# Designs tried in a protein design run: designed miniproteins, single chains, continued (3). Part 84

Each design is a single chain, and the fold is of that chain. pLDDT is the mean over its residues in the fold that is shown.

## One batch from the design tools (miniprotein)

Design m11087
Fold by ESMFold2-Fast:
Structure m11087 (fold): chain A 68 residues (1-68)
Amino acid sequence: RADEVALRYIEEELKPGKGEPATKEDLLGYGFSGTARNKLLQLIDEGKLSKEDVERIAERMREAERAA
């Protein structure tokens, strides 16, 4: 489940205040949806999500989709 993979990354691997801050446009480029997208948008507003985090989450979601 792609959204579950993204939420797991946020809770277990995300390091607040690390790297270049992500923007809402970064999420749009990767096509995030559902509960995961809402959580990611909140983290962007809080300044806790980096561009590298968005890229890593997107790759993990794609990997999970390919495995299904």
Scores: mean pLDDT 71

Design m11088
Fold by ESMFold2-Fast:
Structure m11088 (fold): chain A 90 residues (1-90)
Amino acid sequence: SAEELREFAKKVVEIVKKNPNVTPEGLLNAFRGIVDEIRRALERGEITPEEAKEILRFVGDELVKIAESKGMPEAAEEIRRLVDEEIARL
């Protein structure tokens, strides 16, 4: 469900936020993992494209904030780009 996917995304974001040694690659991999779950949920008819877009924006915003707070501006910019690309494909 959209609620279960939102809770999954929140848990991934919290794990990343609490990791003092998170890398740019780790942030991008966390985003990709959530995108894969969104795509599976869409394929199964468990969420709508509108719900997928909302979750993508939420995750993108949170991971960008984490990247910026940890001094990783290039990762923040790449996440913004990937969010826009995934939303455009919905």
Scores: mean pLDDT 88

Design m11089
Fold by ESMFold2-Fast:
Structure m11089 (fold): chain A 59 residues (1-59)
Amino acid sequence: SAAEEQKRREEEFLKIQIESLKTGLEMVERQLARQDTPELRQSLETLKKRIEELEKELG
């Protein structure tokens, strides 16, 4: 149905956003391993929370 197709498109969009954020998370984790700063810790926490929120919307 059109509603099921719309839901699949929304889920695909969420998956793309999650993947993009996970890539950003890996970059921040790599930077944090080299230089521990409050700014990088804040970025890490922000990205983790955003990923968790989107994963809850997906599952």
Scores: mean pLDDT 85

Design m11090
Fold by ESMFold2-Fast:
Formats: sequence, C-alpha cells, structure tokens
Structure m11090 (fold): chain A 87 residues (1-87)
Amino acid sequence: SKLDALEAEIDKRIAALKESTDLEEKERLVLGILSLLREMAAQGVPLARIEALAARVLEVLKEVMPEDLVRRVEGALQTLLAEIRAA
C-alpha cells in the first residue's frame, strides 16, 4: 500500500540515523522524516494513522538523537496534528 511504502522509507531513514556519525546529516534525515509525515497529512491520510507513525518514529529517535532534538521533533509533530484537527 502507499502507507506501507512511506513507512518503509521512514524506516530506511531511521536506519541511516543509527549509522551516521555526522550531526548535520542526522538533522537532515530528521527533517526528511517530518516532511514525509506532513506529505501524508496533505494527502488526506487519516489522523489516527499519522499519530501511530509519529509515535513509532519518536520512540526510535529517542534511541539515536539528543533529547533536545527529540523534544523539538515532538513539538513539530504536535503542531502538525493540531493543524490537521483544525482543518
């Protein structure tokens, strides 16, 4: 499915995050994941599915990223979800 393909790409970027030693590269990978989630929302993917993917991404990011960056990503996701609910 289209969702399965997007989720697979998110998994691939998370794997790259675990292997990367460059903070700038890790930041670009995180921004890519956020962009994919925004694209799903723009395409009308149900909120519940986006929430489930966001939760899974955050759990993995807590393992590989500094807490400050994880907190920023969580804030960005909360903003995105609020915008979807307001639409």
Scores: mean pLDDT 76

Design m11091
Fold by ESMFold2-Fast:
Structure m11091 (fold): chain A 65 residues (1-65)
Amino acid sequence: VDDADVYRGLGLIYLAIGKMAEKRGDFEGAAESYEKAADLFEQAGDTVGSEEARKNAEEARKKAE
């Protein structure tokens, strides 16, 4: 398995964790998980996934404010 495949897989896991946190009203935790997912997608070379995760993080942070 390529390192990029590992990073993309971890990004998907953190994206799922963020969605679960958001569903439970933990918007701060959701934002942190989405930011980790975005960094992992970026390391994987997945610009689209990274941008979507950053957008989700920004939306979660707005709800936490």
Scores: mean pLDDT 83

Design m11092
Fold by ESMFold2-Fast:
Structure m11092 (fold): chain A 74 residues (1-74)
Amino acid sequence: SAAASAAAARRAAEAAARGDGEGGKELVLQTMNEGSPSAAAGGWEGARAAARGDSEAAKVSAQNAYLGAENGGG
């Protein structure tokens, strides 16, 4: 769901802000494995940014996913 996508992206951004890229990565992998492609896409972009050490990019990714979910966009 769009709400799940926003939640995954937000969690990844929060993990990146704390310097916990591994936590964000695990969360995205869990979401992918359980069959939520939209949620995985938002969270995956955030986790990738976290893995790069770019917590600001991860935060922006989460914000964009949240706005998309609020408007019902993908």
Scores: mean pLDDT 55

Design m11093
Fold by ESMFold2-Fast:
Structure m11093 (fold): chain A 81 residues (1-81)
Amino acid sequence: DDARANLEAARENAKEAEELLKKGASYQEIVSKITAALLNAVAARFEAEREGDKELVEEAEEIIKRAREIAEEAEKKEKEK
């Protein structure tokens, strides 16, 4: 369904952002993937909340938390330049 599709898209974008961070990619590239991950995860959480799918809400919240952590690390590395 749409909620699971958004969750899967969020996971993939977060994974790509983490890989870009490890490779030392540009801040802009990392932020683009993080933004996509957050938008998809928030959409998945909203849809899951409407459906009463507490497990999917929890999974979406975990992705949101991870995306924020990657964003913080990317910002820290950008400031080191």
Scores: mean pLDDT 84

Design m11094
Fold by ESMFold2-Fast:
Structure m11094 (fold): chain A 72 residues (1-72)
Amino acid sequence: MEEAKRLTLEAVHALNQGDYERALELAQKAVELAGPDYADGYRVLAAAYRGLGDEKKAKEYEELAKKAEAAA
């Protein structure tokens, strides 16, 4: 749990720096550690894909984040 939170914070920092590929990598690792209902990880993935210009993937992860939030 602490590792997933740390990776999520690092991913948010990468987003703020405009390093969308780094944010994507870190957020994917956070979701893998926390499990498939980890809404915060999906929100960062959505933001990273939007930064990369992949609006379709961004919307997919936004929907996953909403579903994970509803499941919790």
Scores: mean pLDDT 81

Design m11095
Fold by ESMFold2-Fast:
Structure m11095 (fold): chain A 97 residues (1-97)
Amino acid sequence: NAEEEAKKLYEEVRTAIKNGDMDKVKELARKAEELVKEHPDNAYAQYALGLAYDALGEKDKAIEWYRKAIENAGDSIEDAVIALQAAVNVTALETEK
């Protein structure tokens, strides 16, 4: 199930960021790139990739994938939360100087 795989990836990315493990974040970004290629409409996978790029300082890529997550978010509460978080993160990245 792509949704369960994407949620697991998201939690792994969050944990790596919290621990300051940037090598792990880079590894997880590559895994997320593969997952979004396999499931190009999965908002959770796109959000996880955006988070990984954001943590790595790849702001333009992070914004791109956050916007894709917003675009592809479905009608579930979980997808609504992802879309909201992605929108907040895009705004933060566009206003940071």
Scores: mean pLDDT 83

Design m11096
Fold by ESMFold2-Fast:
Parts: structure tokens; C-alpha cells; sequence
Structure m11096 (fold): chain A 70 residues (1-70)
């Protein structure tokens, strides 16, 4: 569950980053991508420490965010 929740949040973040890509310099794009990866790694550790019910809630919220970005 934690991995699935993190995967959905990663997909949302990557989609947002790709949408912003034309407005970023190459240096800014790399910096934002690095920040996203660091944030997701830390978030995955936190999600893994949550209850199954809380992990399911994060997954549902992540899916909602992903649909909003599409």
C-alpha cells in the first residue's frame, strides 16, 4: 500500500513537472526534479509508518490529485 500511494504521488508530481518544463531553464528543471525525488523518498518513509487505513487515504487523495492534473 505505501509503495502504491507513493507511486501515485510520484506520477502526479512528474506530470506537474512535465507541464511546467517549457517554463523552466535546464538548471531549474534539474533542481525541481531533484527536490521532487528527495521529497518522495521522505514521503515514502512516512507513509510506510502509517496504518493501513491511513495509507489507503493517502492513495485515494493521490489519485484525486492525479485526476485534477490530467
Amino acid sequence: MAEEATKVLREAGELALEQARPTLSPEEYEAVRAALEEHLKRLEEKIASLSEEEQKLVLEKGKELLEELR
Scores: mean pLDDT 77

Design m11097
Fold by ESMFold2-Fast:
Structure m11097 (fold): chain A 65 residues (1-65)
Amino acid sequence: MFSEESRKALRELAEEIVEKMENGEIVDGEEAIKRARELLKEHGEEASDEEIAEELKKLIDEIIS
């Protein structure tokens, strides 16, 4: 499970993704995962692309629901 600091950073990224989607912009999933991985690395955490994608999806769903 991600730390509170990592979750906050991922939440900020998810909010940015939602804003882009609301504006009709295309968000590349691979670039989103890459950015999330860099954020996690800054907080001393490592995760698979699958784990990152799952957490981002959950955060996006929370924002738009």
Scores: mean pLDDT 79

Design m11098
Fold by ESMFold2-Fast:
Structure m11098 (fold): chain A 87 residues (1-87)
Amino acid sequence: LTPEQAREVDVAAELIAAIVGYLYLSKENAPLVIKHAERALALDPENARAYVILGKAYLVLGDEEKAREYFEKALEIDPDNEEARRL
């Protein structure tokens, strides 16, 4: 694997972990979902899906201000992101 290929695999792995956690999102698992989404963003800062996942996780935790910031960032990257647009 080249460094670029390894990074792509790492981004995919962190995103998959965040998405799986997101499907069963709760106050108890939200910190783990946030951790994986933040790792995905560390590897790929323009990943709109990771920002949507962060927004949803912070909403579940009651942090509406952080949730709004993450949804706005997701829409800045991908204006057609339906999940971010609904919130």
Scores: mean pLDDT 73

Design m11099
Fold by ESMFold2-Fast:
Structure m11099 (fold): chain A 57 residues (1-57)
Amino acid sequence: SSSREEERREVLREVAEELRRIGDGVDRAIARAREARRRGGREAGLEAFRAGLAEAR
């Protein structure tokens, strides 16, 4: 029925928004890693990436 399909659409919209937020968080983590890697090399970049991913959660 219509109400069930509307509920499904609402849930899908919420899930799509959450996926977008996750994607944005990962992009920010990559940007942070790139900046840290530029300053402190590979290890600094990896640490910054891990920290950024933890923040995105």
Scores: mean pLDDT 82

Design m11100
Fold by ESMFold2-Fast:
Structure m11100 (fold): chain A 67 residues (1-67)
Amino acid sequence: EADRLLAEAYRHLDEAEQAIKNGDVEKAKEHLERAERYVDELAKVDPATAASLRRQIEELKEKAEKL
């Protein structure tokens, strides 16, 4: 299921970025939390990709906090 977990993580990261562009902090945080859950599952099968995605989630969390 790595492909499914990766696709879901990217979908939620994209939704979070769009929410940040729209100034919707709560929606951005919700999608980042969902992405983090998929990344936690991905870490069980692909820890290197999961680590990269966790860094992206943290960067977007910082952007959301600046809104």
Scores: mean pLDDT 83

Design m11101
Fold by ESMFold2-Fast:
Structure m11101 (fold): chain A 86 residues (1-86)
Amino acid sequence: MTVEITYKGLTVEQITGYVLRAIGLGLDGIEVKVEVKGDTVTITLRGLSEAQAQALIDEAQKLAQRGYNVTIQRQGDHLSITVTRP
């Protein structure tokens, strides 16, 4: 499946930490695209398992518990997560 994660107002270091914490070292065979536009970073991950996608949702929910604004949308095998700094 494809997961698109958009971060607003976070540093590349913070974003990398969150993504790696969710997936761990399991990025082998995953297509990764990173786009930076101003204060917005969009990471597109293709070839994820359902378990890896759920781990990304779980990590985003932890950010929501820390006061971040999190929106999650799913359409078929495409998952969109938006995380905005409080």
Scores: mean pLDDT 77

Design m11102
Fold by ESMFold2-Fast:
Structure m11102 (fold): chain A 87 residues (1-87)
Amino acid sequence: KVQELKKKFRAILDEYFATGDGDAALAAGAKALKEAGFSDELIEQAVREMRSILTIAKELAAQGDPSAPLRAQILLDSLIQQLAAKA
């Protein structure tokens, strides 16, 4: 169900760019992965990677880069694919 996870993470990313609430985004992402049946080890890895992605995207947006949301989405889609391959 990789496509369902990608859709959920796109919604999480959209809300993050609207609110700036990184902790809420990371909690929502972890919950989505847990519900999808990923191990706690993979979820911990995903949360670390997701934190880095959100931080970079926020910094790019602050510098006036209009591609920041798209770059974050591409990186999150890649992360979900990598996690699915390890599961």
Scores: mean pLDDT 81

Design m11103
Fold by ESMFold2-Fast:
Structure m11103 (fold): chain A 100 residues (1-100)
Amino acid sequence: SEEDRQKVSELVASLSENDKLLVQHLMAVLTGTQERVKKEGVTPELIEQAVEEVREVLETHGASEEQTERIVEQVRRWLEENIFPSDLEFVEFVVSVLES
């Protein structure tokens, strides 16, 4: 929704430049994963590839091992349950981990 888009924009705007890029790259990975799920369904191979892409983005942007494992585990759970969070829910979750 427009309201959710505004909230996402405000949350992202409050982040450091590195964390903005991190969140944007993670959102791109989830969008690509969602499109793949629509085409081929949720497979173990798709889950492992998506999780690996998320891990690589987090490591590239200097997230701690603890932050990386928390985000990776949550993404794995969402995919295994065939749940796709809204952009707002995802960004709120990632920001909460980065601020821990």
Scores: mean pLDDT 85

Design m11104
Fold by ESMFold2-Fast:
Structure m11104 (fold): chain A 75 residues (1-75)
Amino acid sequence: SEAEELLERARRLIDQAEEALRQGRYDEARRLAEEAVRLALEAMKLGADVAEATGLVIRAIGIQVDAGLKSGKPP
C-alpha cells in the first residue's frame, strides 16, 4: 500500500541520516531525518502501523537533536 511504501522510504531516509551523522555531515543528517518524520506522519494518516511509524519518528528526532548539538545549531 501507499502507507507501507512511505514507511519503507522513511526507514531508508533514517538509515541515510544515521550514516550522514556518523560522517559528520550534520546538515545533511538533519534534512534527511526531517524528511523521514514527514513521510512517517503521512504514512500514519494513510493507515500505517502507529507503533512502527512512531518508532521511526522518535529515531529521526534523535538524529536531528544529535546533529544540531554537534553542529552548534539549536535542536
Scores: mean pLDDT 86

Design m11105
Fold by ESMFold2-Fast:
Structure m11105 (fold): chain A 74 residues (1-74)
Amino acid sequence: AEEYYNKLLELLKKAGASEETLELVEKLYQAALDGDLEAMREADEKLRESLKGFSKATQSEVFLLLIEFGQAVA
């Protein structure tokens, strides 16, 4: 799980993501560790919205990492 979290942060930092977007990744990770499904859903939705301003390539890479993260914490 932590491996995918670190990859997400690095990818988003390289793409010029705001500190707000990076904080959403951290909130998603913490919610997953806590098993808080409502917090996970909220953070995931907000993160997806924040990514709409990025290139399609960056969005695709982030979405793939989110799928891998979800599988790792399930």
Scores: mean pLDDT 77

Design m11106
Fold by ESMFold2-Fast:
Structure m11106 (fold): chain A 55 residues (1-55)
Amino acid sequence: SAKELEEKIKTALKNAKKALESGDEVVIKVALKELKKLPQTKEISELIEKLEEKL
């Protein structure tokens, strides 16, 4: 369970960073949805803010 959560967070962070680089609204919205489901750490919260600024 803990390992699965860590892998989900790692994947979501990679996808979120790619979404920021892409500038694609659809990709950004998908990344936002996935990040909002995860525990709200500083890194996740900062990525959410950056993604929302691109919309």
Scores: mean pLDDT 82

Design m11107
Fold by ESMFold2-Fast:
Structure m11107 (fold): chain A 81 residues (1-81)
Amino acid sequence: TRAEAEAAAEYLRFLAEAAEEAGDAELAALAREGAEALLAARDDREALEAVAARTERELAALAAANPEKFKATLEAGKKML
């Protein structure tokens, strides 16, 4: 639903802020792009599912490539809560 897409986009924006705080500009950019893509696709179920799957895959790949940077982002996020 639109509400689900908006909630997911809000989460990705929060993740982007945490990534910037941790100094991971690449993760921050990817999370922001994902949030914008989800909001753009929010009225198209098939497009929304495709964007969500792509964003999840890209975020997982980036986290796997640099686990220490991803850990720093999660720690920054905890301090923002």
Scores: mean pLDDT 80

Design m11108
Fold by ESMFold2-Fast:
Structure m11108 (fold): chain A 77 residues (1-77)
Amino acid sequence: APSGEKALELVKEAKRALEEGRLEKAAELLEEAARILEELGRTSAAEGLREAARLLREGRVEEAQLLMDRALGLPVS
């Protein structure tokens, strides 16, 4: 499987968790996606998703969603 696909799947699952009001689950999914991106050398994207997870835990949902949307636009290679 392409190396970024699982990370994108996890970000999409995090968006669904947010729609369900499950902020802790969404943050956990974003941290898992960030770990995968870091392993792929996508350090800036990984840092963005970890920041999004932190923002969700603080209840700063709009700011977190902006970082998630940036990650969803990330090319898979």
Scores: mean pLDDT 79

Design m11109
Fold by ESMFold2-Fast:
Structure m11109 (fold): chain A 85 residues (1-85)
Amino acid sequence: MEEKRREAVRLLAAGNILYVAGEITGNKEDYRLAAETYERAAKLFEEIGDKELASQAYQNAATAYRLAGDVEKAEEMEKKAEELK
């Protein structure tokens, strides 16, 4: 699980960078890329059993999906974060 944890941390950091790019550009595409990257990080944290980081990454994905205009995806990510408590 060491390799998956390192990849999850890298994806979380990449998502943060893409989210900041979205804030600078105001472009929905940049927010969508951030959301997809956070979602990938969340899934890896979930696989390794890190519920806290998985929940955080799903919450970040939800916020980014809402800013991208993808409301259904945002709601899906919010539910996943809540399930992890």
Scores: mean pLDDT 87

Design m11110
Fold by ESMFold2-Fast:
Structure m11110 (fold): chain A 63 residues (1-63)
Amino acid sequence: NAQVAADLALTAMLLGVSREVAEKIAEYAVETGGDPEAIREKALELGVSEEVADFLARHVARL
């Protein structure tokens, strides 16, 4: 879902995540169909803080 990917990438960047990492998280969100747990795990794997990873997972769950 392009809308979910775009929203997630922008939200991550607003929280201080680099564009490169934000784009990788957004791409993974499309691949997993917006699974919040999968997105949280991917964000943590890419070095995003637990607080930001939790926020992004909750944000996707509300879309």
Scores: mean pLDDT 82

Design m11111
Fold by ESMFold2-Fast:
Structure m11111 (fold): chain A 61 residues (1-61)
Amino acid sequence: SDALLEEFEARLRELIAQGLSPETVRTVGEFEIQYLLKKTGDEELAKRLRELLERLVAEAE
């Protein structure tokens, strides 16, 4: 669970560092969350990933 959160954050921060727009980062993050939710069925993880995504997008803005 924590490892997936760390991997997700690291991946999105890498995309931000490469110059992707906040909108693109949000889109990528939402697809990743949907994929992980479908694969794990972990609704709580999905909520935490979405909270993290919103924080990262706000930082990139």
Scores: mean pLDDT 82

Design m11112
Fold by ESMFold2-Fast:
Structure m11112 (fold): chain A 59 residues (1-59)
Amino acid sequence: SHVRRALEEAYEAVREALLAGKSREEAKKAGRETLRRHGVEVSDEDIEGIVDAVERRLA
């Protein structure tokens, strides 16, 4: 689905930001901007969950 692809790209954007040594806030911004490009709006809680999931995966 369109939403699933947007989420996959958002997870990648968050991952790349964190691997580049950017802050958690910059990673959240990258994820939100990616979702916004696909017309997907998410809550602050949802984007926090995405960053949390990526951080756990990178540990």
Scores: mean pLDDT 84

Design m11113
Fold by ESMFold2-Fast:
Structure m11113 (fold): chain A 60 residues (1-60)
Amino acid sequence: AKGIYRVIEDFEAKTPEELTLKKGDLVEVLEQIDEYYVKVRNLKTGEEGIVPVKVLEPVE
């Protein structure tokens, strides 16, 4: 789906700017920070933060 991604592996935030995500969460990509990181919003919690691109896949 346009702008919606699924979390494919758990991610633990290590800084206040990062967002902790659980495998299976759905997120909206808000901004690409660089080639490794994006800013997302968790659709279930409404929380925003930076996560590695590698833990996300586009929703079919």
Scores: mean pLDDT 82

Design m11114
Fold by ESMFold2-Fast:
Structure m11114 (fold): chain A 84 residues (1-84)
Amino acid sequence: SAKEAVEAQIAKYEKQMNYPGALSLLADTEDEETLRAKHAQLVAEIEKITSEKNAQKTLEERLKAIDHALAEALKRIEERKKKG
């Protein structure tokens, strides 16, 4: 179906951009400026892959995961600043 085709395209793109590795890089990033730049790049890349209404929910879930990873990484950076 059209929905399955779009979901397969999203999965292929996420795999090509190494989405799990990108989330890990966000978690391991110690510099806030670099972290924000990486987050913005990931959001922009994911948004480019959807052209159909049926992909919207999956895209929203992926964006929320990236936003959550950013929030967690920012907390770790803040905690390190308090100890240094």
Scores: mean pLDDT 65

Design m11115
Fold by ESMFold2-Fast:
Structure m11115 (fold): chain A 73 residues (1-73)
Amino acid sequence: MLNQEVLDLLSRARLLHGKGLLALSNGDFEKAREYFLEAADLYDRAADLSTDPADAEALRQNAELLRRLAERV
């Protein structure tokens, strides 16, 4: 079960990921990169606060994916 702090971080990370995708659709690659990196940091913070190792690993993989997206734009 995820605690409220982890859920808050996940909600914020998902919002920033969505903002990054919107920035990409508008051709704003610099802003998209910033949003993806900020979302990745929030996923890592959520992973650090997660009590389930499998949940923590999945969240770190999401952070890694977003950093790779940021590198390509």
Scores: mean pLDDT 85

Design m11116
Fold by ESMFold2-Fast:
Structure m11116 (fold): chain A 80 residues (1-80)
Amino acid sequence: SAEGRELLRRARRLLDEAQRAYRQGRYEEAVRLATEALRLALEAMRIDPSLVAEAIGLALDAIGLQWEAGLRLGRPAPAT
């Protein structure tokens, strides 16, 4: 669906922003952006199951970044 694909595009953009924030040492921002990207990817899968493969890949990347940034902040992963 167009809606599911739009959510996935937004999730991808947010993940790119989260990765940039992480590289710049902005770990709280990286966790926040990665968490939002994860939520949008999961919503895209719920709306459009044909996006599962792409959404799973993006979700795993988001979880990994959330974990790495969370460790830098002394917070448990995958939570903030």
Scores: mean pLDDT 84

Design m11117
Fold by ESMFold2-Fast:
Structure m11117 (fold): chain A 67 residues (1-67)
Amino acid sequence: MEEAIEQLEKKGEELFKQGKYEEASRLYDLAATLAEKAGMFGLAEKLRKKSDEARQLAEQQRAAEAA
């Protein structure tokens, strides 16, 4: 489980750096869910914050293109 969570976090971070915020948000959210199931609540909280930040950036990116 921990190895899978780490790989999802790394992929999410890579997508975030590429500006693919919506995809990054989805991977961070999935990693956070797995971390909660593994009892890693501190990591889950950190990943949820990253997911929320990525989602907000994705929404801003969409708004900018629509305006």
Scores: mean pLDDT 81

Design m11118
Fold by ESMFold2-Fast:
Structure m11118 (fold): chain A 66 residues (1-66)
Amino acid sequence: MMEALKLMSKYLSASQFSAVGIVLAAASNGLIPPEEALEFARRLMEEAGAPEEVIEEALEAIRKSL
């Protein structure tokens, strides 16, 4: 989880990072499906221009934590 958040913070704006954090927190508390939260994070990182390797590393770390 923490390593994934560090990777995301390098590419996302403060508002995008906050939005991802809220969605991931909701998934961790069972309010939304984990796959929806992961897809949301992927889309924002793709829009921010993060390399595919970084996106997959961050999402894999989050999946293991959910």
Scores: mean pLDDT 78

Design m11119
Fold by ESMFold2-Fast:
Structure m11119 (fold): chain A 70 residues (1-70)
Amino acid sequence: MKRELIGKATLKPGKSLVDAEKPLEKGTPVAAYNEKGELVGYGIATEDGKVELYSFADKEVEADIYKVIN
């Protein structure tokens, strides 16, 4: 599985809309990982070059956001 870093963001618990640092096609799956490499959220690219992410962490987390290619 290829992963490409598309940005970094501070994610609040629940749903967030984040700007992608790289162009993404609508519907591209993304995953968010904390500094320890643990999965803290996932989401999907929107039409406007944004990413809709859901964080299941109970606190704000600084996360690396990856485009998932399979």
Scores: mean pLDDT 77

Design m11120
Fold by ESMFold2-Fast:
Structure m11120 (fold): chain A 88 residues (1-88)
Amino acid sequence: GTKEEGEEYERKGKLLYAQKKYEEAVKYYEKAIEYYNYQNAELFLNLGKALYELGKYEEAIEYYKKALELDPNNLAAQVNLERVEKEL
């Protein structure tokens, strides 16, 4: 797959997230990673946010940490990680 195909799957995931279709959003983000080897801090942040909405807090923490490994200065990932850790 191409970077453009990965970006399209991320965009579809974002649209599904906006519609509150969180399980479908997760599937599209996971497809971007798995089939197209497409990964970046924003994609991991968005996947973590969708997992948080599903109550999958431990998985959300994992992806927020992956976002911070790629971009340590990602304020949104830092804030969301702190927020979800307080829920546990």
Scores: mean pLDDT 85

Design m11121
Fold by ESMFold2-Fast:
Structure m11121 (fold): chain A 80 residues (1-80)
Amino acid sequence: MSKEQALALGEAARATAERRPELAGDAYYFAGVYYEKAGELAKAAEAYRKYVEAFSKRPVKTEAQLEREKEVAARAEELA
């Protein structure tokens, strides 16, 4: 995957999260992953933070979901 393709996919995922709040968590996660592949570290950090924010509001989480949330939160802090 080229950096140009990764940036385009990241922007598409972020736009999806903004237009469809019900998909915000997953869409922000993918936006972060693609922005990171594109070298857009500040945008990746912002997307990861929005992913964590979306999932922090869930009243019930599985252990796997909690682990991913912690990993993404740590990565967002590292990139910022």
Scores: mean pLDDT 77

Design m11122
Fold by ESMFold2-Fast:
Structure m11122 (fold): chain A 67 residues (1-67)
Amino acid sequence: MWRVTISVTVRTDDGSTVTLTGVGEGPTEEEARRRAIADLTRKVSEYLRSTDVPVEITGSRVEVREL
């Protein structure tokens, strides 16, 4: 089983930073990565819906692990 973790760091116009993390698990690395992307996309959409402030993407990290 595989776990893929994708983290994106966003900065708001007031100088605050928030890290959003998508996690996916699956029997293959490709399936886990696809699920991690889907999870991150959902979380990014929820965050943007909840905030009315401009955001800038300042960093990203991908971690792949066999479980």
Scores: mean pLDDT 79

Design m11123
Fold by ESMFold2-Fast:
Structure m11123 (fold): chain A 60 residues (1-60)
Amino acid sequence: GAMTDRLIENIRKLADEGYVEEALAFALMALGIAKATGDSPENIARLEELVAELERRLAA
């Protein structure tokens, strides 16, 4: 939904500014909240994909 889209965009912007570790921390927090509150499987999958993307950026 629009809220998840906006959250993902903001986290990506933070990473693009060089704050990749902080962006990953926010993505992990958002994923934890989504799982705890029973958010849609679609939104959870999108946040898991964002976490994986940011982990790859840090490993490089």
Scores: mean pLDDT 86

Design m11124
Fold by ESMFold2-Fast:
Structure m11124 (fold): chain A 55 residues (1-55)
Amino acid sequence: DAEKLIEEALKEIDEGIKNGEFSSFDREEVLRKLSQSHYDPGLIKPIFDDIKKKY
């Protein structure tokens, strides 16, 4: 289910960008942090929650 969690998080970010809730910078930050963690599914929610806390 790791792949599903990654896809869900990225889809939510992309939809938020289209709706004006997030910026393209936020998407880049999520991808950078996921890449640095080698796409650890346990870090997906914390990374996403940190982005949401900025708003």
Scores: mean pLDDT 74

